# Designs tried in a protein design run: designed miniproteins, single chains, continued (4). Part 27

Each design is a single chain, and the fold is of that chain. pLDDT is the mean over its residues in the fold that is shown.

## One batch from the design tools (miniprotein)

Design m12914
Fold by ESMFold2-Fast:
Structure m12914 (fold): chain A 108 residues (1-108)
Amino acid sequence: SPAEEAAKAALDRAIQTVEEAQKNNLDYLEGKISKQEHLLEMSKQLMVLAAEASELYLLGMDDLADQVIEQAKELLDVADNVDKLSKDEIKAKSDAIIAKLQAQKDKV
């Protein structure tokens, strides 16, 4: 249905946003960006995820929207603890978030 296609597109954008967040966290740990740039990009990424969750709620797909919000919280936790995490841990946590969002997409 058009609603299912729109939901899949929203989840694809959410997944892409998590991939961009992983790059932001890794660039920060590698000294390629400042703390201010890291926080600014994180804020933008969280706003995108909130917008995608809002679109899913408007489509009546509340369970999918709730999962995007839960994964956004996990992403925020990774970003807030970036200085305490290894690159391998950041990658593993980001991959887990992507896998959960992909599993939600597969239910549509």
Scores: mean pLDDT 91

Design m12915
Fold by ESMFold2-Fast:
Structure m12915 (fold): chain A 62 residues (1-62)
Amino acid sequence: MPATVQRLLEHERPRMEEMRELLERALAGDEAAKQRLEDTFGLSLEEAQRRLASFEALEAQV
């Protein structure tokens, strides 16, 4: 496996973790977390869930 792909995933991990935390809080009813998710990532709750699922699936394969 190319080490470059693993480094890229590791570089993106902190950003994905932040998005996951905001998503979890927003789903629990934190309106400020929902707003921050939209302001920071430009994503709806559904879009954020889809992106996190894709990232986690990709990370699990590498």
Scores: mean pLDDT 74

Design m12916
Fold by ESMFold2-Fast:
Parts: C-alpha cells; structure tokens; sequence
Structure m12916 (fold): chain A 79 residues (1-79)
C-alpha cells in the first residue's frame, strides 16, 4: 500500500541519516546498524542505494550489501 511504502521510505531515510552521522563506509558496519535498528530488507536496500549514490559506500561494499539482500529475498541460485 502507499502507506506502507511511505513508512518504508521514512525508515530508510532514518537509517541513512544514522549511517552518515556515524560515518559508516563499510558493508559490515552498515549491516550491523541495520540489524540493530531492525529495519526491513526493503528499507535497508533503499538506504544502501542512497549512501552508494552519495559516494559514501564503495562499489565493493555496495556489492556485498546487494548480495546480502538477494540472499535474504531468496533470489540465490537454486541448490
């Protein structure tokens, strides 16, 4: 729903702001912060995309976060 989308965007924005405040630049620290704040995978993805677009995450860190997201969504290669 639109209301759920707005809530997800608000949580993503809060996560990104906290990451900037803490000067987080690595996938490990970002994922730890997301877990601590119990954010949805969708909010995590949006926050990571924003930080990457702002140059705060390297290509390697963004790829690690993307791999984590795909794994959590079950979009891995079938076993």
Amino acid sequence: SLAAAKETLARAKALAEEARKRKITTAEDFLALAEKNKVSIEALALAASRLYAEGLLSDEDAEEIAAYILKKLGLEAPA
Scores: mean pLDDT 83

Design m12917
Fold by ESMFold2-Fast:
Parts: C-alpha cells; sequence; structure tokens
Structure m12917 (fold): chain A 67 residues (1-67)
C-alpha cells in the first residue's frame, strides 16, 4: 500500500542521513584529536556534539515513526 511504501522510503532516508551524521561525527572527532590549537579543538568538539545530537534525534524520530 501507499502507507507501506512511504514507511520504507522514510526508513531508507533515515538510514542515509544517519550514516552521513555518523561519518561527520567520526571525521570531526579525528580532526579534534589531531588538532594542537585549543580554540580549534573547542570548535571541533562543539561541532562533534551537534552532530551527535542530530544522530540521536534522527534515531528517536525514526523509532517514534516506526512504532
Amino acid sequence: SLKEKIKKTLEELYEQEKANADGTVANLDAQAAASTDPEKRAELNKQKQDAIDVANALKEAYETVKK
């Protein structure tokens, strides 16, 4: 049915966005660990936390819709 097709499309979109968010977190974490500049490390850590928050929000939203 249309409803089932929509749910499957949302699942695929969620998985793609989650993968992108997880990749962003990993990249920012590596950059922060490699940085010798305290100000740059602080900004990268803030961006990493924002990306983690986005990934968590996506997971919670998907679980809510899936239910």
Scores: mean pLDDT 77

Design m12918
Fold by ESMFold2-Fast:
Structure m12918 (fold): chain A 58 residues (1-58)
Amino acid sequence: SVDELADELAERIEKVAEETGITPEQAIAKVVNDLGVPVDAELGEAIARAYRRVLERK
């Protein structure tokens, strides 16, 4: 589901940002690039929800 994907992406974004000292926004770009797939509507929504989760946990 979109929520399950968002939770997985949020975890990856937080880990990348924490380990590398970059911003969550920069970590999103890296994580999305590492997926290697086109961003469709479902993935775009999952990314948006993941970003909100990361900000709420900061």
Scores: mean pLDDT 79

Design m12919
Fold by ESMFold2-Fast:
Structure m12919 (fold): chain A 65 residues (1-65)
Amino acid sequence: KDLKEIAEKVVELGEKDDEEGAQKLLESENLTGEEAEEVWEIGGKIAKEKNAKGKAALGLKEAAG
């Protein structure tokens, strides 16, 4: 199983606010608890990197508005 690819897809679905799609993807892959935890760890790292960029842009917009 490609846990990194699954994590990337979960993050993409989360960005689209498609929580149901993310849950269905995880169910279809029949992840073990350990595999699911690894997917969340990888996804968290990806989301943190993307959110750091987004938060900086939002913080600048809030300070300017």
Scores: mean pLDDT 67

Design m12920
Fold by ESMFold2-Fast:
Structure m12920 (fold): chain A 61 residues (1-61)
Amino acid sequence: MPSREAVFEGLNLAKELIKKLGMSEEAQEKAVETLERTFGVSREEARKIVDDAIALLLVQE
C-alpha cells in the first residue's frame, strides 16, 4: 500500500513531536496539523497516526 511509507515517516515524526511537546491536546493537534501539511494525509488519517505513535511511545518506555 503506497501510504505505508508515509505512515512510517509520519509515525516517526509524530513520536518526535509527542516526545518533545508531551501528550496534551495542544501537542496532539500540532502533530496532526504537521502530518496533514507534510504528508498530505487527511485529518482523520493524521489523527490515527498520532494515536498509534502515542500507543507506541507508551510501550517503548
Scores: mean pLDDT 75

Design m12921
Fold by ESMFold2-Fast:
Structure m12921 (fold): chain A 117 residues (1-117)
Amino acid sequence: AEAAALDVEASTLATLGLALSDEAGLGPRNLWVVPRAALLEALALPEDERPAALVEVARAGELRDAAGQSLAAAIGAAEEAGLLVIGVADSEAEREALVAAIPEATRRALALFREAL
């Protein structure tokens, strides 16, 4: 379960095209994270109710600073806090784009999560 969640998160980051640089010291990095429990509850809803719940989960998301950490360490810290990483922003422009795309990012994260289960 934990290892599968990490694989889904890594695939989600790649799919979104919002790349996190592995080089330590390259600017501030931010993870867009959502509550894992809320995401799983939304996934359990009937298909007609699911899109509205996914939008609410996406809006309940927050930015977490990942500067100076490896991607695996940052994801692990988020998972320990009961969160899933659904996107990464390395610049202000990427952060703005991520916020604008957050409902779509949440839908993609759930699709990848379902495939990994």
Scores: mean pLDDT 55

Design m12922
Fold by ESMFold2-Fast:
Structure m12922 (fold): chain A 67 residues (1-67)
Amino acid sequence: MELTDEEIDELAKALGISKEQARKAYELVRKAFEEGKIVTPEELAKELGISVTKARAALIYLLEKIS
């Protein structure tokens, strides 16, 4: 399932990150989920330039939406 632009914007606002960072987070998590790979909060934080705490929150939110 694809997230809408509105859902991406809502994620960005909830975490205090840019819409571009939220979209990149979604694309990374969705691709990993489809490929049967695990994305760690640390990997996501590094890729987005955000804190591990924010990355963990993003990962939980996105996995709930994708699963």
Scores: mean pLDDT 79

Design m12923
Fold by ESMFold2-Fast:
Structure m12923 (fold): chain A 87 residues (1-87)
Amino acid sequence: SALEREKARLDRYLRTFAEEVRYAIEHSQQTFEAMARELGLDIEELKRMSPEEQHRALMEALAEKLLAQTDDPELRAAIEERLAELG
């Protein structure tokens, strides 16, 4: 039950983040840059990317950050599955 609850939390978090990044790319450069900076990404490099590449870069950076904090193999698999679906 605790594992299933954590999976549901991660799924919701990743889906919400994917939607927020897409919205920021289209409507708020300031919000996009703030999100990218929080993930340690190079803003100047991101500005040279297409919107689709920008979205993928932020999704991959978030997934890497979550995987670095996650030791459970089933939770790691869930993160990778959602990255493949949403990125």
Scores: mean pLDDT 87

Design m12924
Fold by ESMFold2-Fast:
Structure m12924 (fold): chain A 93 residues (1-93)
Amino acid sequence: DLKEKAEEVSEAILRALRSGEPLGGGEAEKVEKDTKEILENKDKEAIKIFMEAVLEAYEARAPRVLAEGKITEEQAEELLKKLREYAEELIKK
């Protein structure tokens, strides 16, 4: 369940960046919202598993998308950083 959702979030990140939309708009905003909803009421271990799965799925797909010249590595890293920071804040609680 969590791994499947993580793969969906990873694909949504790549779609948002391919669209050329600014972070916080459209697909990027949906990624942030969906991630928050998935992580709501999850324990620390589940949050870590989810984030590791998102990063793993992203790393597997990102080299091909970046090679196509459709997104920048910096944009992808910034979105991932926001999601990671949110997960870290939840873990602290």
Scores: mean pLDDT 67

Design m12925
Fold by ESMFold2-Fast:
Structure m12925 (fold): chain A 85 residues (1-85)
Amino acid sequence: SREALLEEMRRLLEELEELLANDEPVEKQVEVLLEIRRVAAEGAGEDPEAEVEATRAALAGLSDEEVRRAIRGVAARERALLDAL
């Protein structure tokens, strides 16, 4: 259900925010980010696999610092969107 997807999104976002706060390895942060993208695509009625692959492709061209910055930006945006619901 849409409510179950929103709860899963909140759980994943809290997990990502904890990884960011603890400066955990970027590989762990990317893993959670990809799950967030999958759930977001599913909730939007889009192809989850296509969205995950597009996200991987976007990150593959970036340095570790650029990846960390991109993840922080996504986390902040998703938090603002969830808090507005």
Scores: mean pLDDT 85

Design m12926
Fold by ESMFold2-Fast:
Structure m12926 (fold): chain A 85 residues (1-85)
Amino acid sequence: MALQPPDAEEQALLEAIRAKLEELVAASEAAAKGAELGREIFENSKSPEEAEKKLLEVHKKETDPEYKLGMTGALQVLLGEELLA
């Protein structure tokens, strides 16, 4: 979609998401493990779209809500970093 303002506000939002993920990971081992898996999926994927598809397959199979939050949060941070890099 054509209306995506790439502003300093986007970097601030990414930093806020990153801070929330760090809080979640510090509070929960399940979230920490989920975040680690999300990062591995991203690193082993050729594109953001491939990473999202792989994450959704794991997310669909997983039942732990904190683990799911960690995975989703890590992917959001990594996709945001790639978009703004």
Scores: mean pLDDT 74

Design m12927
Fold by ESMFold2-Fast:
Structure m12927 (fold): chain A 57 residues (1-57)
Amino acid sequence: GGAEALEALRRAGPRARAAAAQMAGVSVDELEKEAERATGRRADGIAAGARAMAQML
């Protein structure tokens, strides 16, 4: 859910969060708000993306 997506973004670290936000065309704060509101597949996608970015950075 949204809580898990938000935690994944926070655990990814500042570089991964900045990169993910830039790819989405939003600020880090806006991306975190979107993650918190996300449900189902959208929440899973945000969490997976955050983990992938953390592995690359």
Scores: mean pLDDT 75

Design m12928
Fold by ESMFold2-Fast:
Structure m12928 (fold): chain A 61 residues (1-61)
Amino acid sequence: SMAAAQAAKEAVVRLLSGAWSAREAGAVLEDAGLLTEEEGARMSPEQLGRAAGRALRKLSA
């Protein structure tokens, strides 16, 4: 969906700029259905950025 693609894109940008904590980015990606609550809670910012990038690529296919 466009909303999920937008959420993934925003999470990548915000994490790379240091504007969001891992928890904040994880919550947004979880709400968009891109990862589980457990995954989001346990991921580092780098892992969340990679997960968001992968999700964006899948949503674009």
Scores: mean pLDDT 67

Design m12929
Fold by ESMFold2-Fast:
Structure m12929 (fold): chain A 104 residues (1-104)
Amino acid sequence: SLVDRIAALVDAFVDWLLAQVAAGTFDADAAEARAAATLAEVEALLAEMSPDEVRELLRLLEGRAAELDAQAAAETDPERRLALAIAGVLLGRIAAAARARLAA
């Protein structure tokens, strides 16, 4: 489904961010550029989604946001905390785009 494809894109982005931190290759500007690219891919998929699929996506994003907030609150590594914050910003931007799609 399109919801599953967006979930996979979000998960791939979060996994990539945490892998960059673990490898010592984390760069905030590169992370923001990848987040923008991921958002553009998600927005293309959102344009093809039904209202019911968009509502399902919003429920999924709410759950993922809660998980990321819990991870960030427990995180003691500044780079991992920044990576989780960047992921949270991406989720917020996707949710805003999804809500705009429902309002149109």
Scores: mean pLDDT 88

Design m12930
Fold by ESMFold2-Fast:
Structure m12930 (fold): chain A 70 residues (1-70)
Amino acid sequence: SGGAARLAGLLLDLPEEVIEELSELLRGVPTEKEDEVTQRLIDAYRAAPPEERIEAILAEARRLQKEYIP
């Protein structure tokens, strides 16, 4: 589901193209995991240095894709 990606992207004020990429990566995430996924994306972004935050959130999205999408 793109819900987690959209919510995280809006809360973090991400560029629309990054939100679109996150939404595509997380398209198949179950609805019951959206809150957990949203929090993990936000945590990954905030933990990274400012210049690496976009790379960090995309890397976390790819990890989540492997964990939750069969």
Scores: mean pLDDT 83

Design m12931
Fold by ESMFold2-Fast:
Structure m12931 (fold): chain A 106 residues (1-106)
Amino acid sequence: SLSAQELLEQAISEYQQAIDAITVNGDLETALEHAERGFDLLNQAWEKLDKSALSTEQYVAAGLLRAAADVDLDLLRKAVESGDLDTALSAARGMLADARTLLSFL
């Protein structure tokens, strides 16, 4: 099975593909599909992660980063409904930044 690190690297790749769908094609529906896959992979990474290897500060921060990614995914869904490219791009970039920060704890 994939490690937590490998799952987070895949989540980052999915979020990068979401950003590319927005910036290259203006394709918000494809961006949302990638962002949803990325968020699923991030949650799988969290379930596989040896949490005893994290400091208390990193554990709390990881919870907040996951919550922020969930908020950004909801914002991206709303942006798709309204055709708001700027909000969609901001949300996808937020999810990417959160996943990269979480990976830095590993």
Scores: mean pLDDT 91

Design m12932
Fold by ESMFold2-Fast:
Structure m12932 (fold): chain A 101 residues (1-101)
Amino acid sequence: SMETYKRLAQLTKAQYEEILARLRKNHPEATRSIALLDRIIALLDQAIETGNFEEALEQIRELADQAVEELRKQGLTKEAAELERVMGSFETSFLSLKVSD
């Protein structure tokens, strides 16, 4: 249902916001990764508002892959792994809901 997709996006948004807050506090030098996470959060907000989750999922995946690459280049491998897990969980859960509809 649309309500279930919105709840999934809200939970995913909260996880990205927590990662973003930790990056801003502990690694303010990760400016590109911070900007990419801000954009991911904005896309999740737009998807929650519009209900267009399929388009948002593809855009968020692309931005998340870029953020993971930037974090890895800076040696922030733990943060990169956490970001990849959040994205993977969102993608898997979304696809599971789509198959059940």
Scores: mean pLDDT 86

Design m12933
Fold by ESMFold2-Fast:
Structure m12933 (fold): chain A 67 residues (1-67)
Amino acid sequence: SMALLEELLEYARELSEKYGVPFERLERTAEALVEAGVPLETAKRILELTAQGKGREALRLYLEAVS
């Protein structure tokens, strides 16, 4: 859904500013999460963990969401 992607990209921009992570990197992750059918709230949490450098926690949550 375009509406789902737009909401997630807006959140990715906020996280980019807050944590000093390049927006382009979070944008690619957001697109992949939407393509994989991850629900919005779970996708937001995965993006936040990714922006915080918690890659292992982000991956774990992703695998749980797509199982």
Scores: mean pLDDT 87

Design m12934
Fold by ESMFold2-Fast:
Structure m12934 (fold): chain A 129 residues (1-129)
Amino acid sequence: MERLKKAIYDDVRSLLTLADRTDLVDELVEELLKLAEEDPEFREKLEKFLLTSYKDISREEAEEMVDFFLEAAEKYKEYPLAQEYLVLLAYLLVRRFNLESKRERVEEALAKHPLARAMMDALERVFSL
């Protein structure tokens, strides 16, 4: 759990710093940790995203993770900041693995999630993504 907690904190802080929303870091980290404790499948998918080298993830696994994160973003309505973060993770997987088939679904989710969109726009400005 400690390695996952550090990875969540480091990733969340980096993304929210780029989006100029460091005020949300502690709340988003708390929501993600609660979800990881309540849902073992969520924990496993989040650990795979944060702790596994992208070269060790197959395209099929990446497509499964996109579907999981988008479904989780709709399901976990009690964790609104986690919903935003999960949509962003789906976007990052689509970009990293060039998942054309998932692009439209991710864009629809981004349109409904303004913080996810803000984090995406910040990443595109800094990294030319």
Scores: mean pLDDT 87

Design m12935
Fold by ESMFold2-Fast:
Structure m12935 (fold): chain A 86 residues (1-86)
Amino acid sequence: MEKLKKALRGLAAAAESVADTFPEVADIARKMAELARKSVEDGGKYFEEAIKAGRELAEKLRQAGHTEAADVVEKLIDEAEKLYKE
């Protein structure tokens, strides 16, 4: 549980950084950050919604030409999913 909570906090922080850097995806990034924080409190109640929002964020970043940022977001999502499924 503690490793997952740390990963979710990291995911929320990364999503906020993306929102501040790329205005075109700010709304989706902020939603992802909120869902990730709620998942820390509820032990994963909002986890699947956070992952779905994160994957949508990565896709929109890629469509906007921010492929490196999209790759970073996808990597963080994959790490969180592995910790959640352990």
Scores: mean pLDDT 79

Design m12936
Fold by ESMFold2-Fast:
Structure m12936 (fold): chain A 100 residues (1-100)
Amino acid sequence: SSMEEELRERVEEAVELYKEDEEKGLEKFREIVREAIERGMSIVRIAEIIAEVAKKHKLSPEQLDKLLKVLAEEAVEMNVPEEEILKAMQILLSVSHEAS
């Protein structure tokens, strides 16, 4: 969908920023996750797109762990159901294990 394509592009920009400036990159990820949830996108779909981009850009397990924490924290603040948050976290953890 156009929303998923826009999310993928924004996540890619955030990954590039994250490699140059960790704090700014993580804040950009937080904003992207918030906006995607606000627009009605599932946290699981958001995690799948983040996982796809992270894998393509060969993020380390340590970098993936930080993205997972931001995703989980933002989803909690946005009142996403716990079961959906756990599924989203498992998606990112799967990529982290493949990168190890």
Scores: mean pLDDT 85

Design m12937
Fold by ESMFold2-Fast:
Structure m12937 (fold): chain A 69 residues (1-69)
Amino acid sequence: GAKDIEIAAKILKEELGLPEESARSAAVVIVEHGEEGARLIVAIAGKEYGVSREKQEKALEKILKELGL
């Protein structure tokens, strides 16, 4: 739902440094595709924004936990 999109977008902004619009678009993919979407988005965004593997793993764990995936 809309709340899950807001939660995912917030984590993507705080942990991976995505800008607001990119984070919202990515959050929609995560909510629609579940764990598989979260893993894919975190890997792509981590590469594009030069985020460490440790921060990518933390972001993924936080998304999966907070969304119940």
Scores: mean pLDDT 85

Design m12938
Fold by ESMFold2-Fast:
Structure m12938 (fold): chain A 71 residues (1-71)
Amino acid sequence: MLLDAEAAARVVEALRTVAPKYGVPQEVVDAAVAALEAAVAERLSEEELLARYGELLAAASALLEAAADAA
């Protein structure tokens, strides 16, 4: 299945909402957003997204969780 643009938009909104509260660097948020937007534009499947951007998305998620635990 192709990546759902609405699902990607919700993840972007969540990242942008949480990141300022926990001091996540804007460059990390921007990189994750750019990866998701590129995946939607390139019509990547979920498998292709994970293969190409999985490490970046996992790093962003882990950083947000670590920031939340530290706060």
Scores: mean pLDDT 65

Design m12939
Fold by ESMFold2-Fast:
Structure m12939 (fold): chain A 77 residues (1-77)
Amino acid sequence: KVEEAERLREEGERLEKEGRYMEAMQKFLQAGQLFYQSGNYDQAAEMYRKAAKAAEKAGYSKETVDNILSLADELAK
């Protein structure tokens, strides 16, 4: 449900503020998947973009960040 995706988004934002970027990335990816399954493609794309930014701050490679951004771009079509 959308309510579960919103809770995961809030948790991800909290973790990001705490500098826990790897955990924030995981929460944003989970939220994005739930928004996608619920047909909320715009919110799913937003979550994948947040996940990509968190991945960058966590020190993941440009390839990993770009792959996550590609998920957001695909949903924007």
Scores: mean pLDDT 84

Design m12940
Fold by ESMFold2-Fast:
Structure m12940 (fold): chain A 99 residues (1-99)
Amino acid sequence: TEEARRAIDRIQALLDKLSVEDQQRFAELFEERVGPILKEIEANPHMSEEEKEKKVEEIVEKVREILRELGVAEEDIEEFAEAFRVVLTALIEELEKRA
């Protein structure tokens, strides 16, 4: 929880560097490109560890692509990606506890 909270704070700080228009664009692209993958994980909470790891990597790569399209610096993209991986791992763990 503490690590996930710190990761969320880092993500928010990085997003706050974006213009309001770019923040909106990020949200739209995230929903379009990442939303379906998150829904797949939610629909299969007992997915194997190998499959979960592959889905997390796929999501992280999609997020990197979106941030690059928005002109975010590579250093900030990597910081975001690491924080986002922490949040995704916590989310998947929470989904398993509910199943």
Scores: mean pLDDT 80

Design m12941
Fold by ESMFold2-Fast:
Structure m12941 (fold): chain A 63 residues (1-63)
Amino acid sequence: MVSKLSSVGIEAAAYSFLGDKEKQKIYEDTLKKLKEYIDKNDIDGAKKVIEETEKKIKELEKK
């Protein structure tokens, strides 16, 4: 389970380097929150954080 979180972090960082600086910040904030929810075993909270991040990324692309 922890190894999957590390993989997500690496993928997010790599993706953000190919994208926008604002997207990078959003992914970094998401990873921090995701780690806290996972540490507390709050899967629903973790899932919601990911969904909110996707919405924020879409709003940035709309601009």
Scores: mean pLDDT 68

Design m12942
Fold by ESMFold2-Fast:
Structure m12942 (fold): chain A 75 residues (1-75)
Amino acid sequence: SREELERQAQGVIAAAQRLLALPGLPEEARKHAEEAIEYAQKAIELIRAGEPLEEARKALFEAMKKLGEGVFALP
């Protein structure tokens, strides 16, 4: 549902913000966390526009992928 996708996107933003709050965060991890927030915000924007859920899901998938890459870049 739209509500579920929006909740998931907000969850990605919260997780990425926690990553960004870590002291000494590597540059690579910071870039991926910032990208995760951008994709998650895009997913929310698409949902709020009331249009294609498929495009929102694609944006959310990219957000989750970037969040994972950020976590993987941690020492």
Scores: mean pLDDT 86

Design m12943
Fold by ESMFold2-Fast:
Structure m12943 (fold): chain A 84 residues (1-84)
Amino acid sequence: MSPQVKEDLHLKFRIIALSAEAFVVRKRAEKLGDKDTAEQANQLASQLSDLSRNFDSMSLSDAAQQIEQLDTQIRKLQARVDAL
């Protein structure tokens, strides 16, 4: 109900959405035989899992910044797979 609770839920939703996108990138890379891209996508999924686990112990600002960095990296991997 508070603005902080709404922001918390929104950021947690973004972590879930990015985890799904990383999974799709990994599966596409595996099918195309691009092991390096698949391994990078798996590492980003692990970082999202760590972020989710540590979320309640960090500031919303720090969480948002890390989510944005991971989003950027996932989009770069998506572009690599789309170019294949």
Scores: mean pLDDT 85

Design m12944
Fold by ESMFold2-Fast:
Structure m12944 (fold): chain A 60 residues (1-60)
Amino acid sequence: GGGAAGAGFAGSGGNSAGAAAGGRELDKQDMEGATKAIQEHGGASAEDARRGGELGLRAS
């Protein structure tokens, strides 16, 4: 577990969803779905992850 360090890294990265989607892309079965999810989340991933990190800090 990496509570504060992991949270800070994820929030600062602003690409937490992208990293997760990348892993899913490696799954040959859902490669098509992963591609769509990445492009869909790719545009919003940075903004959504940044907001998530900001909200996380505010909640704390």
Scores: mean pLDDT 50

Design m12945
Fold by ESMFold2-Fast:
Structure m12945 (fold): chain A 66 residues (1-66)
Amino acid sequence: NEKERLQEKAKEFLRELGEKVAASKGEKGEVEVELIDGDTLRVTLKAGGRTNVREYAVEDVLLAME
């Protein structure tokens, strides 16, 4: 299914981006990306004893990849 492939592609992009952000801070971080519904991805970044949660539209992530 094309929609599922695009969702997985967006999810992987956010995971990689989150890992790069954690690495740039010089701290070991944990990045989790979850598809909440068909259109929204939740990113959880845990680094330095803090947890930050952000939500992104799948379409916005796909546009950023272009």
Scores: mean pLDDT 77

Design m12946
Fold by ESMFold2-Fast:
Structure m12946 (fold): chain A 74 residues (1-74)
Amino acid sequence: SMEEKQKRILDKQLDNLETIAKKLAEKGYPEAKKVLEDIEKFRKEMPNLTVEEYQKRLLEISKKLAEVIKKYLE
């Protein structure tokens, strides 16, 4: 379905955010470890979320990750 196709695109975006968060967590940034924990919780909820809810959660995770980058890399 269209929703399944949209969720697959969003899954790839989440995978990219997780990759960045893992690299930052490996550098020792505790906020990045919290983002990884949020991503793990989100992945467990994914099958039951609408596309809109999925987009909102991705945006929240992306914003948290941007704050980590701003704090430690800017």
Scores: mean pLDDT 83

Design m12947
Fold by ESMFold2-Fast:
Structure m12947 (fold): chain A 73 residues (1-73)
Amino acid sequence: MLEELEERARRLVEESPNPLARELARAALEDLRLVKEKVPSPNPEATPVQHEVAMELLLVGAEVDVELAERLA
């Protein structure tokens, strides 16, 4: 699913004539990059559960941004 979401976002950045859709897609790609690198929280004292919640929030945010960008494109 993460790979599919990245592909959708990349297509929007490359192909969308709507600059707002492209900006949303770029924001989604950045959120997905943070998920892949597991750096949603730089706090070394964060619990594993807090990191997992942060990862889920970034993934949901990226999904929403891609869906909104697709509707605007």
Scores: mean pLDDT 76

Design m12948
Fold by ESMFold2-Fast:
Structure m12948 (fold): chain A 60 residues (1-60)
Amino acid sequence: SDLEMMRKILASAKRLNAPDSVIAQLEANLAAIEKNRNDSAAVQKQLTQAMALRQEVAAS
């Protein structure tokens, strides 16, 4: 599910020692997904942003 994927992204970012600002952004994205569970487009946008943030942390 989208929530499960978002939780995995957040856990991965924490494991990579992402900056607190990135963790806060990912937690905000998770909250947005929980709030907008019926809006598939909004959920996909939040997941895409979260994946991009996680990838940036992994690349740096």
Scores: mean pLDDT 75

Design m12949
Fold by ESMFold2-Fast:
Structure m12949 (fold): chain A 84 residues (1-84)
Amino acid sequence: MKTNIERLADKAIEAIKAGDIAEAERYLLRALSVLQLEVPDMPEEKLDEIVELFRKALEAAKAGDVEKAVEYVNRMLELMLEII
């Protein structure tokens, strides 16, 4: 069964593939919000790495590099799932 974070990341990837960067950003921000609610005392270094991957994913998506944007979202998801 998929977690809320996994489902939101999947929707962000769908939006990236569709070229809808604004929708992708909304799904990724929602995933980050859910993570912060589930793990409020998360180590700062892990949160910083997740936020950096979020920024890199959006930058790649805006540049039209769909493959790289999806790779960054998947890395972000892997880090989030390690913490939960």
Scores: mean pLDDT 83

